# Designs tried in a protein design run: designed miniproteins, single chains, continued (3). Part 102

Each design is a single chain, and the fold is of that chain. pLDDT is the mean over its residues in the fold that is shown.

## One batch from the design tools (miniprotein)

Design m11543
Fold by ESMFold2-Fast:
Structure m11543 (fold): chain A 110 residues (1-110)
Amino acid sequence: GLAEKIKEAAKEEKMVVDEETARWLRENSKDERELAERFLELAEKAAKEANAEILGVSVEEIDGERLVAVIVRSKEDKKTGIVVLAERLTEEQRRALEQAFAQHLAAEAR
């Protein structure tokens, strides 16, 4: 679940992709407004379950695909990670996002 991905991302200080949550949101939302509302509800619940805080949410567009990134920090050890919600991320898109987010993770660790 999303909480497990948040724990993994923060613990390992890395970017983690959550394809299952991305798919669930698409299948259970009729429009972008409902998707955003359901996403915020899931993110809040998952962060509490993961004992983490949400530092920010970024919306990225790569090759016409909209991706949502959640920047999280563990409340226990203050480690920061990023969870990306995407169903069809290529390895090239993943590398591009990892490079972009490595700079962001370094900034948030200060």
Scores: mean pLDDT 78

Design m11544
Fold by ESMFold2-Fast:
Structure m11544 (fold): chain A 75 residues (1-75)
Amino acid sequence: SEAEETLRRFREEVRKLLEEAKEEVEKLEEGGKEALEKMKEVTEKESPLKGSIEGMRELSRAVGEAVEGMLKLRK
């Protein structure tokens, strides 16, 4: 059936787009982990507790904004 073939193709396209979006989100998570490790090194000689808290807060904000931006562009 034409409708069945169209639906099957649509599902494949959606699956590919979701896989692509997932890969981009995973890349953002990996970048976030690297930034957190770098911040730990920098704050070790100054104010580790305050620096770590502020670093995590800034990282969380940046990741949240990046995810929101991605969702807006890919809707």
Scores: mean pLDDT 64

Design m11545
Fold by ESMFold2-Fast:
Structure m11545 (fold): chain A 84 residues (1-84)
Amino acid sequence: SVEELRQKAIEAVKNNDLETFKKYLDELIEKEGPESDAVKEVLYYAFLYGSDEIREYVSKLVKEKFGLTPEQFWLKYFFEKNIE
């Protein structure tokens, strides 16, 4: 399920496991699309709490998929989640 993929990707971030993170993030993107809340939540978590390797991967991915810097993606996601 989407929730299981999200949880597995987040667990990979906690374990500093870049390869497992890539695997589950890619599966989540294929299933839900890069613009989905589930993908954005995983990317946001990885940016905040990930290792340098995971953060670098996320930085490249957000540039390729969204055309944004990590800082721009962070700011956009923050506004999307906190605008009521």
Scores: mean pLDDT 78

Design m11546
Fold by ESMFold2-Fast:
Structure m11546 (fold): chain A 73 residues (1-73)
Amino acid sequence: SKGNEDALRGAERAMEIVGPEASAREAARAGALHLGSSSEGTNGAAALWDVAQVEPEATAREAVERVRELLGL
């Protein structure tokens, strides 16, 4: 769905801002702050935050891959 594709795209863009080795929480925060006015930013930040709540030790790269898996993309 467009929502799932937007969420993955937003998560990838958030990772580009903070770097792949940053925490999933830092990526979620950056997505909300810098991309949050868009569907990609809002959905991507939410998806990364959800991963961070389940896997608090996840890096941004790991969280993006987890988002991809959960969305079936």
Scores: mean pLDDT 82

Design m11547
Fold by ESMFold2-Fast:
Structure m11547 (fold): chain A 86 residues (1-86)
Amino acid sequence: MIKPTATSKEELIEEAKKLGELLDYREVTLANGTKIYTAVAKKDGKRYILTLTEKNGTKYSVGVVLDEDGTVLEIYSNTPSAKTPL
């Protein structure tokens, strides 16, 4: 079971490494100042995608577990005051 608790890009990378081998890491900054950090790890045929989003001082994390076929098995979200926003 994964529980994304990362509040920084460094913590996001550490959480991904705890789940498996780090395959990819990306940072995106949008024109409105939103920052998105994504780390991908692999273990035992599964892929773990961890995302940290920062906007106007608010941080929230999402974790997704994929099967070896790319099927979504589990989704976890951790926000300061609410569930995953969109």
Scores: mean pLDDT 72

Design m11548
Fold by ESMFold2-Fast:
Structure m11548 (fold): chain A 84 residues (1-84)
Amino acid sequence: MEKEKELEEKKEKAAELLAYGALVVEKEKAGTLTEEDLKEIEKLAKENLKFAEEFQKWIEEGKISKEEAEEILERARKLYEEAL
């Protein structure tokens, strides 16, 4: 039960990070990205770097299935569309 909750939390965080990355790219293309935004991005990147490394290892070890990967992408798409 605890392991399943941890995995779900990591999948949600991955979706949030992907959605945020997409939003940043959109702002950069529009030329609306400020120095304050860049500072916040750097701070958030440092906090989430460890999570990103752990999640990548889980993918490499085959602990995340194709269906789970598709679920993460779908969640990221919804978060991105809601934020845009």
Scores: mean pLDDT 67

Design m11549
Fold by ESMFold2-Fast:
Structure m11549 (fold): chain A 97 residues (1-97)
Amino acid sequence: TDKAAQDYRDLAIRIAQGNGAGNSLAAPSLREQYLAQMDADIAAAQARGAELAKGTEAEAKAARAEAQAQYDKNGGLIDAFIEIGRQWADEAARLAA
């Protein structure tokens, strides 16, 4: 969802800025919650776009793999995952039109 993506973006920035901040006890829990929500939102987008994404399936898989690699490399760029998932869903919807 749009709100979830905005929340993930805000949280990713907060995590990056807060790494080393004194109140770290809440950060892992929020990260875990948003990662679970992100996965659910991406799965929902894929489910909605499954019929529409036939022509973009290979591109979607490549984009998700790239997003995962960027996330692993940068230790929590949740934004990359959300944006790639959204671009994939949007492109699938456009191709169906």
Scores: mean pLDDT 52

Design m11550
Fold by ESMFold2-Fast:
Structure m11550 (fold): chain A 91 residues (1-91)
Amino acid sequence: SESVRQQAIQTIDESIARLERNGGDPVVISALRRAKEVLEKPNPTVFELEIARGMLLIALGVAKLIGASEEDIEAMERAIEAVDRLIRSMK
């Protein structure tokens, strides 16, 4: 599970860095940073991770409504998938 967590953090970090270089959407970048904060806690609970996942899903919906780039959308979808994998590894 620690390996899954580290992979999720790395995936989100790489996405944030890429989006910042390419002028990604601030809503997307903010949502990814918030998810990363939860993952970086010493012992994040399943409940905290499920809240972070819910917030990412809301931000994804907003990103689609405002016409965010395909790169922004893909970054969000990958982050959601990474959080889902981490949650499943803890059950």
Scores: mean pLDDT 85

Design m11551
Fold by ESMFold2-Fast:
Structure m11551 (fold): chain A 94 residues (1-94)
Amino acid sequence: MPSEEELLEAVRAYLDELFAQIAASTDPAERRRHLLSLLGFARYLLQEVEDPAVRRALVDLLLERLRAFAGTADAETRALIDEVMAELRRLLAE
C-alpha cells in the first residue's frame, strides 16, 4: 500500500480531474454518472483500506471537496451531491 499521504495526494488529484469534468459537462446524465463513479471509487477504497484513521481521512477529504463543489453547482447537481455525501457518511459508519 502507498503511504497515507501518497494515497490522499492521489485521491486529491483524482477529485480535481473529476470535478473539472463535471463542471465542463452540460448533460445532467453525464454529471450524475461522474458523481456515481465517485461513490463507486470511494466504496472500493474503503473496502481496501483497513486503517480506521486513513478511512476517516479519505471520507473527510471526499466530503470537504463535495461540499466546496456544491457551493458552485446548480440545484439538481447539489441534490445529487447531498445524496452522495449521505451515502459516504453511511459507508464510513459500516
Scores: mean pLDDT 79

Design m11552
Fold by ESMFold2-Fast:
Structure m11552 (fold): chain A 91 residues (1-91)
Amino acid sequence: MTIQDMRELLERVRDALSPEEYEALLAALDEIGKAIEASDLDALEAAVARFERVFAEVRERLRAVLPESEVDELEQFLADLREWIKKVKAK
């Protein structure tokens, strides 16, 4: 799953989110993309944590409107980012 795939997923489920939740998830996703481009691990870790916080609040609503496989792919993408951050910091 790419950052663009996640943006498109969020747009498809926009009606299941409040405007504030939608904007918060998009902002965090933008911060993730920028942090990856800048190789800023601290910014990336903070952005992933911010996305995960909002996602935890909306997870059940997203499960009601998305296939379970797409929610699992989103959770796996976040887990992969966390593992990558952990491995790079351990060098």
Scores: mean pLDDT 81

Design m11553
Fold by ESMFold2-Fast:
Structure m11553 (fold): chain A 67 residues (1-67)
Amino acid sequence: SGQAGARAAEGAGAAGAAGAVDSGLLEKNRHYQEAGPATGEGAGAAVAAGSDAAASGKFLRQASENA
């Protein structure tokens, strides 16, 4: 957990820039609203992994700093 926090701190800066790019990928996924995350668990997992990576990075960074 502490090791992930240290990695996430570096990733937080990169995740900020990558977040902008990730938005583009989410836009493409929005095109598949019918096969969205609620129905497409496989496709949803792939999209969630991209979005979750950015969110996890920030969360681990703040948790590590505040903990």
Scores: mean pLDDT 46

Design m11554
Fold by ESMFold2-Fast:
Structure m11554 (fold): chain A 69 residues (1-69)
Amino acid sequence: VEEVAKEAGDIAAKLAERMGGNPEQARKDAEDTVKRLIERGYKPEVAGALAVTATVLRMVGDQLDAELA
């Protein structure tokens, strides 16, 4: 569980860094999301994939909204 959260957080942080976002915030958000999804009954591998995807999409969406606003 903890390892899956850390892996998802590391991936999210690296993606955030490449996109010019906040890597530390992205890592914490992804780690927290993994833990919450697992607590809700999702499998760790599914929770990890969903957390990374959600964090990236949130960052992209926020950036697009800011540029299109």
Scores: mean pLDDT 75

Design m11555
Fold by ESMFold2-Fast:
Structure m11555 (fold): chain A 71 residues (1-71)
Amino acid sequence: SAEAEALRREIEETAARAAALAEEQGDLSMAKSIELGRQRALQLIDQGDLEGARAELAGLRKVEEELERRA
């Protein structure tokens, strides 16, 4: 669906930005956590759980905000 495609794009873009920040800061544990969150969110979309995928996206956005505050 268009909704699932838009959500998938937001998850990928958010995870990529957060991962880049974590890697630039040398926080490899956070980079790994971001990748696991990305994988969980995409798996939830594949299962039709768009609510669960949005919750994972919200978590990734909070991580991105935290990493931006550190920079």
Scores: mean pLDDT 88

Design m11556
Fold by ESMFold2-Fast:
Structure m11556 (fold): chain A 66 residues (1-66)
Amino acid sequence: SNAERTLKLAKEALEKGDIVPTLVAIDELLRMGDIEGALEVAELAYEKFPDNRHVRWLYERVRAAA
């Protein structure tokens, strides 16, 4: 599924340390209605980039939707 592909790509981007593809993937998962997948990626992104204001904002938004 599109959500499954997006989740795999997001995890790969996180492993490489790429913030921008990770943020795009979280937004894409939210647009597809995959709140669970979006939350998983947002939590991983927050752990890896805790000082990034965009990551923090997106994590708060996803957590509120879950």
Scores: mean pLDDT 80

Design m11557
Fold by ESMFold2-Fast:
Structure m11557 (fold): chain A 86 residues (1-86)
Amino acid sequence: NYENIKKFYKKKAENYLKEAQTLLDEARRAIEDGTLSKEEVIELLNKAAGYAVKAETYANFAGDPELAKKARQLAEEAQKLIDEVK
């Protein structure tokens, strides 16, 4: 039924958002610590942005505008960090 499908999409959105946040946090630590190359940091940030975009898509399928907004904000944060690092 459609309600079960929406719950499934919400769970996927939450999982992708969690993965995006983890990658973003890892990239931020690497920037502060200087532990990764510029190229490696950009790769982590691109992965974070990609997962955030997937999270937004599934949040929209779930009809969860707040979750979609949170995912979009995370993608924007990742892109800003890419622009700062390069």
Scores: mean pLDDT 89

Design m11558
Fold by ESMFold2-Fast:
Structure m11558 (fold): chain A 65 residues (1-65)
Amino acid sequence: MKVVGRKDVDVRGLTQEQADQLVAQAEKQAQKDAEEMAKKLLAKDPSITVETESVVHALHREELV
């Protein structure tokens, strides 16, 4: 089974440093979310194989519509 942690961040109007910090924090959170889901799945059925994946997308005006 594959579990995906997803985080979208709005970087519009931010400095490059602020955008980098938000993306880094979102990546850490997405990874934690994926690992938490994997633990829940393994607790229900320990015989499964679980892969974790994290995805962070920076939201801009075009993609928020």
Scores: mean pLDDT 74

Design m11559
Fold by ESMFold2-Fast:
Structure m11559 (fold): chain A 106 residues (1-106)
Amino acid sequence: GTVSISVEVRSSSGFVSRAGEATAVNAEAVARAAAEALADPAAKNKVVVRVNVKVTGVKAEVEIRFYDEAGNLLAEFKAEGKSETIEVEVEGPPKRVLAEARVTIL
C-alpha cells in the first residue's frame, strides 16, 4: 500500500506557504510545512493550514500537529486516515506556524 501526504499553509491575508510532501510505502511518513504571517504583528490574523492525506490499499493512523516558532503546540488532530483533507485556523500573530503531519501504516 501507499500513503501520500502534502501540507499547505496559507495566511488569511494572502498565500504564504511552503508545501511539504512525503510518500511512504509500508512505513511511517512525516511532512512539514511552515508559513510566516504577512500581517501586522499587533493584529490578530488567521493562518489556515491544510493537510491532504491519500491512503491506498492500507489502513493508516494520521496525527497532525501545529506549532508556533517557539515550539509550542497550538493544535493536534488524530484520525484513522483514508483520503482526507484537514483544515485548521490558527489565530494570533504568530511569526511562523509549523505544520507536521505524521502517518503510520497499520
Scores: mean pLDDT 60

Design m11560
Fold by ESMFold2-Fast:
Order: C-alpha cells, then sequence, then structure tokens
Structure m11560 (fold): chain A 87 residues (1-87)
C-alpha cells in the first residue's frame, strides 16, 4: 500500500539521520508522530513536520555544517521518493 511504502521511506530516513548523529529523542518523537498518521496525506505532513523540527534543532544546536548538509541531502532524497510514490 502507499502507506506501507511511505512508512518504509520515513523509517529509512530516520535511520540515516540517526547514523548522522541526530539525537535519538528527536528520532523517537518523529517516529511517534508518524505512527499517529492514518492517511498518506497525514503521513506526508508528519514526515515534513518532523524533518523541519530535526533540521531546526540541528542548526540551533550548532551541528557541523557537513552534518547539516548531509541531513538536507537525505531529506531531499526521501522527498523525491515520496513524490514518485504519490504520482
Amino acid sequence: SKMDELRKIAEELLEKLKELGVDEELIEQARKRLESAKTPEELIEAIEESMVEIYLHAEEAKYPQEVLDKIVEEIRKAGKKIKEIME
């Protein structure tokens, strides 16, 4: 289903962000937000909101620029995959 494909993309994205050093508490908050989504549209909104919060936190916490750039790249890749599923 589209929900299963979107959840898989989101989980893979969260795992990559965790590998980049994003705080596990933020990853867990994002995961809980994703679990609350009941439609593909709600799930996409949950992904987008979680990614914004993660990026803003990383920027405010002064993560190295290389890490911020990698976070943006992984978010961009996930967004492209989501677009392909929704078309």
Scores: mean pLDDT 86

Design m11561
Fold by ESMFold2-Fast:
Structure m11561 (fold): chain A 106 residues (1-106)
Amino acid sequence: KKEELKKGVEKFIEEIENLSREELEQLIINSLLKEGLETKKFSDEEIERIKKIVIEFLKLLAKEVPENVEELEKLLEEFIKKNKLNDYEIAAIKYTLELLIKKAKI
């Protein structure tokens, strides 16, 4: 189960890395709508920063491989605190995790 989760996360990282700018912007917009936040016009620098943060969290998830939801929530909370994430970055991570869970049929 741990090895399957790690492989799934690694494949998902590759998928996120290969998204176009337009696909990344749409992913961010969808994440904001999911959290009930107002959308805005994003700069290329903001989109790239959000992409980098999402990928960094997914890499941490692949390394730590949380055993349950409680460990996953603790990992996310520590990552948010350590990196001083804003609401947009947090929304993007949460939405990306939801997509990963749907793909894994968990």
Scores: mean pLDDT 80

Design m11562
Fold by ESMFold2-Fast:
Structure m11562 (fold): chain A 56 residues (1-56)
Amino acid sequence: SLVEEAARIIEELLKQGYSIDQAMISATLTLKKKGYSLNEAMRAAEEARRVVLEKM
């Protein structure tokens, strides 16, 4: 799913030492580059952030 892809990107960037805000921006822009609308990318990244932070 789009949320799973966003969560994967966020988790990878957090492991590299990027902040959560930087990871969110990168995930959103990556999804937009893949052809998703800005609104779809932002919603997926926000939901993925919630899932990732709840697991930590």
Scores: mean pLDDT 83

Design m11563
Fold by ESMFold2-Fast:
Structure m11563 (fold): chain A 65 residues (1-65)
Amino acid sequence: MKEELLKKARELLLESASYSVKGIGAVVKNLADGDREKGREEAQKYSELSNEKNKEAEELRKKAE
């Protein structure tokens, strides 16, 4: 069902956006704590998760055709 694939793709895009926000929060929080390296590492991890979810959403959209 095409609509189910599109719904799942939208859910994955929301997860991607959530991870992006968490990445920004990790930089801000760890900068306040004086640990820039930890903030960078956490932000990179969330960026990778965000990109993974975005890629999954693209693949589902292509299958929905």
Scores: mean pLDDT 80

Design m11564
Fold by ESMFold2-Fast:
Structure m11564 (fold): chain A 57 residues (1-57)
Amino acid sequence: MTVQDYVQRATDYFRQGNIQQARNDLINAMQLLGYSQQQAQQMIRDGTLPQAVINIL
């Protein structure tokens, strides 16, 4: 899976109301970009997603 694959699947999960799976896929995408799981979780909470993720959304 690529960053794009995870972000697209996360978007589908958000549309379904499956927030937990959507968040897990965003974390996986961010880990592929070199962020830690803890950093990814914090950025999701703060709404400060990396530009590489935003460009796919």
Scores: mean pLDDT 83

Design m11565
Fold by ESMFold2-Fast:
Structure m11565 (fold): chain A 74 residues (1-74)
Amino acid sequence: MMSFEEFKEKALKETKEKLEKAKSLEEMHQVTNEVLVEVAKEANELGLSEEEQKEIFRLILTEYDRRKKELLAS
């Protein structure tokens, strides 16, 4: 069974790698939606609490916002 901390780190790593490869806002939206759907499914299967799930979603959206600002500045 994967711990909350392990799952959080894995989700963030995958999110960062996918967002780094995205070259447009369209690709970023697609990647972020895919990650959020997969994370929601896996978090529910792992029995993560609502607060733990919200924390992971917050971190994913923070990475999205950071990458979006980089693309818009370019």
Scores: mean pLDDT 82

Design m11566
Fold by ESMFold2-Fast:
Structure m11566 (fold): chain A 94 residues (1-94)
Amino acid sequence: MPSPIEKELEEIEKKIKELYEKGEISEDQYNRLDLALTAIRVGLANPKSASGRAFARVALRQAEALLAESKNEKLRELARRIIEAGERVLALSE
């Protein structure tokens, strides 16, 4: 059964796809958000490992970059949600 973090990642993925299909985000932005989600999923699978923590940090850096670069509030909301999910994964290793 999926965890609350896994459910959040599924909801983020659906919203990313919807924004891309509506033409509200670029292919580059879509690919970068997808990369961040994949990195969080790897981190979530191994939250206490050095590699798992590194992947969660990759997701945080990518989402923070998108948040800084974009004026699209829908994209910024998704970037913030990715940051929160990545921080939750890092907290699991404490």
Scores: mean pLDDT 82

Design m11567
Fold by ESMFold2-Fast:
Structure m11567 (fold): chain A 79 residues (1-79)
Amino acid sequence: PLPSSFDERQKELAKRLVEDYEKNGTVSTELATELLEALAEKLGNEAVAAAARELRKQKHLTGNEIVEALRPYADAAYA
């Protein structure tokens, strides 16, 4: 389940990201970075912002890379 703290737009981005991951096993950098930027804005956390910048440098991210990048911040987003 998605964090309840997600805004409507953030939920839509997360939904598209999950759908892409389920279908292709990879996601576009654009969708991944938009979700990370939304999370960084919501949490105001420099670590999340740094992760977003790092992933932005990569093209055609794998779902695993996105999951690993978001995993440590999931607890904060759900709290």
Scores: mean pLDDT 58

Design m11568
Fold by ESMFold2-Fast:
Structure m11568 (fold): chain A 71 residues (1-71)
Amino acid sequence: SIKERLRELVKEAAKRESPEEAKALELMTEVVLKDGTKEAILHFLETLAERFKEKDPELAKKLEELIKEIK
């Protein structure tokens, strides 16, 4: 499912962050998946893709693929 794939990509991203940032990222993901609009989910994913385009271009590409599936 899209939700499972999003959680997997967030776990990937979290591995490259501090423990505090990783926890914040996972909490934000659950909030967006529970109460977020389609626009909020897309904005969250687009922000993550931009953040990781230099740190992990392959992860950023996977996030962009998920964005296209949701649109």
Scores: mean pLDDT 81

Design m11569
Fold by ESMFold2-Fast:
Structure m11569 (fold): chain A 91 residues (1-91)
Amino acid sequence: VEELRKEVEEAAKEGDEAGKRLGALLRASTDAAKKAALEAALREALRVVRDGGAKALELEAEGKVEEALKVLKEAVSKARDILEEAIAAAA
């Protein structure tokens, strides 16, 4: 359980850094299509985290803490990947 908590924290930290980089690109970009793609990626990443967080809370309420942490790790990692892919495509 503690190893999973640490993995979630590390993935969240990586996601925060990706979000900061995407935000910087949004502020710097004058290309409407590039801005739209970055905004769409940000919205999708936020949706993934929200949905994963809701499922994790349901599992935690059932006492399934390990399963909850696995779901949260998957959601945060997927959100990070969405942001990283959008950043790479915008470069």
Scores: mean pLDDT 81

Design m11570
Fold by ESMFold2-Fast:
Structure m11570 (fold): chain A 79 residues (1-79)
Amino acid sequence: MRLDTVLEISKIGLRALVDESGELLVFEFQPKEPTDKQKILDKLKEYSRKDIEKFMEDLAKEYGGELIRRTLPVGEDVE
C-alpha cells in the first residue's frame, strides 16, 4: 500500500493516518474544548511527516483529550 501521512480533521476530533512498512497506523484525538482547524494546520507545518505521533501527543496535551492509537493490517485500499 502506498500512503503518505494524512491528517484528517473531523467533527469527532483529529485523525492521523501513517503508513509504516505495510501497516496503517491510526491516531485519533477528541479535544475537550473547541479547536481552531487553522491553528492545528499551522502547528502541523512545524512537524515532519515522521513526527506525526509526537504532533498528536502535543495536541492532546494542549487541548486536553485522550490519544487513541490503532494499527490496521494492510488489506484494503483507502478510497
Scores: mean pLDDT 61

Design m11571
Fold by ESMFold2-Fast:
Structure m11571 (fold): chain A 97 residues (1-97)
Amino acid sequence: MKILVIGADRRTTPEQADEALEKAKKAKEEGIDVVVVYDPRNPAAQRLADEVAKLGGTVYDAGDEDAIERAKELAQKYGKIVKEERIGNILMLLVER
């Protein structure tokens, strides 16, 4: 079972969020579960989370914590990280459970 864990931090740009969203859509089409940890103070990160939630993904508000560090912690809890990709201020971790 595969899970894509996405961390979108306070510096996330609209362009980075759009690229990450397209990858999240493709992952969902392939039957991969998607989880987003986002900084709620960044409008682009919030929009990415809202759109992934509409696709049936899971979303977590990082609050005052680092969204990327929280995403790494969740990925390690889920299983083995088999791929890591960076889209500027967005970290994407493919996990095999």
Scores: mean pLDDT 90

Design m11572
Fold by ESMFold2-Fast:
Formats: structure tokens, sequence, C-alpha cells
Structure m11572 (fold): chain A 75 residues (1-75)
């Protein structure tokens, strides 16, 4: 079979990324973080996400940054 596990992984990742972005847009705090960080380059978003995770920032802020990172990664 043609690399089915990898193809399913990529499709699953895309679906999860889309759902994560939609969920971030539904929460006011996550949406604010998403809009704030979306203009930043991918490298800066990765650094911000790592810093937020390391200091145990609010889950909603982390969700917003993850959504921005995924949006940039899918471009």
Amino acid sequence: MEERSRELGEETFRLLAEKLVENAKKDPKAKAAYEKYLPLPLSELRKILDELLAKGADSEVILGVEAALLERQLE
C-alpha cells in the first residue's frame, strides 16, 4: 500500500489543525492571542509557544498561539 500511515497522519494533522483554529476563534482569549500573534513569522511563533509552555501560561493563550503557528505552517 502507498504510504497510507503517513497520508493518514497528514490528513489527520490538517483536520486537527483546522478544528484547533476554529476552537481558538470561538474563545475570546484564544482569539485575541491568535490575532495578536498571527502576523509574526513562523520562527518567532515557535519561540513564543516554547516560552509560554515553559512558564505555564493560560491554556487559552497557548491555544491561540498554536492556532497562529498552524495557520502559518499550512501556508
Scores: mean pLDDT 75

Design m11573
Fold by ESMFold2-Fast:
Formats: sequence, C-alpha cells, structure tokens
Structure m11573 (fold): chain A 66 residues (1-66)
Amino acid sequence: SEEEEQEKERKEIAEFLEEAVRLAYPDAKFIEVEIVDKETIKVTYEVDGEVYEEEFDVKRLKEYLA
C-alpha cells in the first residue's frame, strides 16, 4: 500500500535525522525524534543543560536527501 510505503519512508527519514543531529552534537545528553504527523518530524535535544526543539518538514527533508 502507498500509505505503508510512506510511513516506512518517514521512519527512515526520522532515523537519518536522529543520526545527523547526533553527529552535529556528539556531546548531547539526549536526542529524541518524534513523527508528529505525515508532514512534520520534531527533534528534541539537550546540549550543555539547554533543551532545544526543532520541527522539520518531511517534504523538505526528502528534497535534501535526494
């Protein structure tokens, strides 16, 4: 099903995004990646005692990974 393929793709993108954030912030205390909806992935991470939240557009991430 197209929906199953799209869901799998979002999970793969989320995993790549988590790895990218880990590489950018190797000393991060935690990194959490959440698939908020079909179009949005949210990353929460802690660096030097500060917590940051950033939202990514799945369509834009696909464009960058292509």
Scores: mean pLDDT 77

Design m11574
Fold by ESMFold2-Fast:
Structure m11574 (fold): chain A 71 residues (1-71)
Amino acid sequence: MMSIDEVVERILAGELTYEQAKELIIEHVENGASEDDISVILEAIRNNPRFTEEQVRDLSFLAVKEYNKYS
């Protein structure tokens, strides 16, 4: 599994597709990623101009939804 730092770097570099970013968020939450870790990923997604506004919203919603399953 990619580290949080690696996921962030690859998002900012535009190396992750929407589907890959989605899967990595789900996997990290499922494996006990903290709220701070998820916030850092979401910030990277918001700061990447390659993601559409809709994709940014969808990934943010999915991350919060997945986090709430384990909180």
Scores: mean pLDDT 76

Design m11575
Fold by ESMFold2-Fast:
Structure m11575 (fold): chain A 74 residues (1-74)
Amino acid sequence: SFKDKLLELLEEKKKTANEEEKKALDKAIQVVRDSIAQGKSAAELLVDLAKLISTLNEEQKKVLEEVLEEAFRS
């Protein structure tokens, strides 16, 4: 599924991320896990992720946007 693919990409990116990027990746991982646990739609997950991204600094936004682009291409 899209959520499973996104979760795998976030966890993989975390292996090479710096500390600020890891904070953003951990928050995104939690948002995806909560979406799965609550049975939310893909559209609801994207809204929750957009809300998260709006709270982040530019470095953190960039790493999440890169992972999201990869998830949408796959």
Scores: mean pLDDT 87

Design m11576
Fold by ESMFold2-Fast:
Formats: sequence, structure tokens, C-alpha cells
Structure m11576 (fold): chain A 80 residues (1-80)
Amino acid sequence: SEKDKALKEAYEALSKLPDDASVEEVIKQAEETASVKAASAAGGYAAMGEENNIPLSKVKEALSTGSEEEAQKILEEAAK
């Protein structure tokens, strides 16, 4: 799906950043290397992770699945 493609592109952008990268750094990297939709997904997932105290490493893991359904399950399990 288009959403799954955006997640794959978001993962590739995030994989170039360290796990302690800020949401602002995630947005900048994604805007430089990914489509507008993928950049939006990368920023949104990173911001959601920060709000729910989920480490960026878990956000990267979720995005690496390339599936919105699987990504959401990983993030929900990580949010305590």
C-alpha cells in the first residue's frame, strides 16, 4: 500500500540517524532524502515516540517492518 511504502522510505531516512536523534533532526533528514509523504510519516512516528516515551530505536524497528499494522503493534507494546 501507499502507507507501507511511506513507512519503508521513512525507515531508510531514520536508519541514517543515531538512536538519540531529535524529532527535528528526523524531520530534516527525511525532508532531504525521502518523499513528502515519507517525511511526514517519519516525523509523525518520531513525535509519537517522544510523546509516549518510546525510544527512537523502537520507532526504527517498527518502521523496518514496512507495514503500518505491524509498526502500530510494536509501538503500542513499547508504550507503557
Scores: mean pLDDT 77

Design m11577
Fold by ESMFold2-Fast:
Structure m11577 (fold): chain A 92 residues (1-92)
Amino acid sequence: MEIAEEIAEAARRVAEAEGLEVDEEGLEKMKEQAKLTLENAPEERKEEAKEALRKLAEILRKAAETGDVEAAAAEMEPLLEKLKELTLEGLA
């Protein structure tokens, strides 16, 4: 949804800021994974999933502005682990 779009757009900006070629296929896959996390997260944890995705988009947006990709990666790691956990719980 909207959050998935924001994450993909923020990731595109980070790639552009780093001088990397934008992987359109990777960005689409990223949007689908965000949607799957939101759809498959247990009902009582959907708000938690939404907040984690929102924070990821914010961190990526800030990384694009500052160029501090290493700090952004460190801040994103616990959120990415949380999103993986939520997706797996929803699929079980």
Scores: mean pLDDT 74

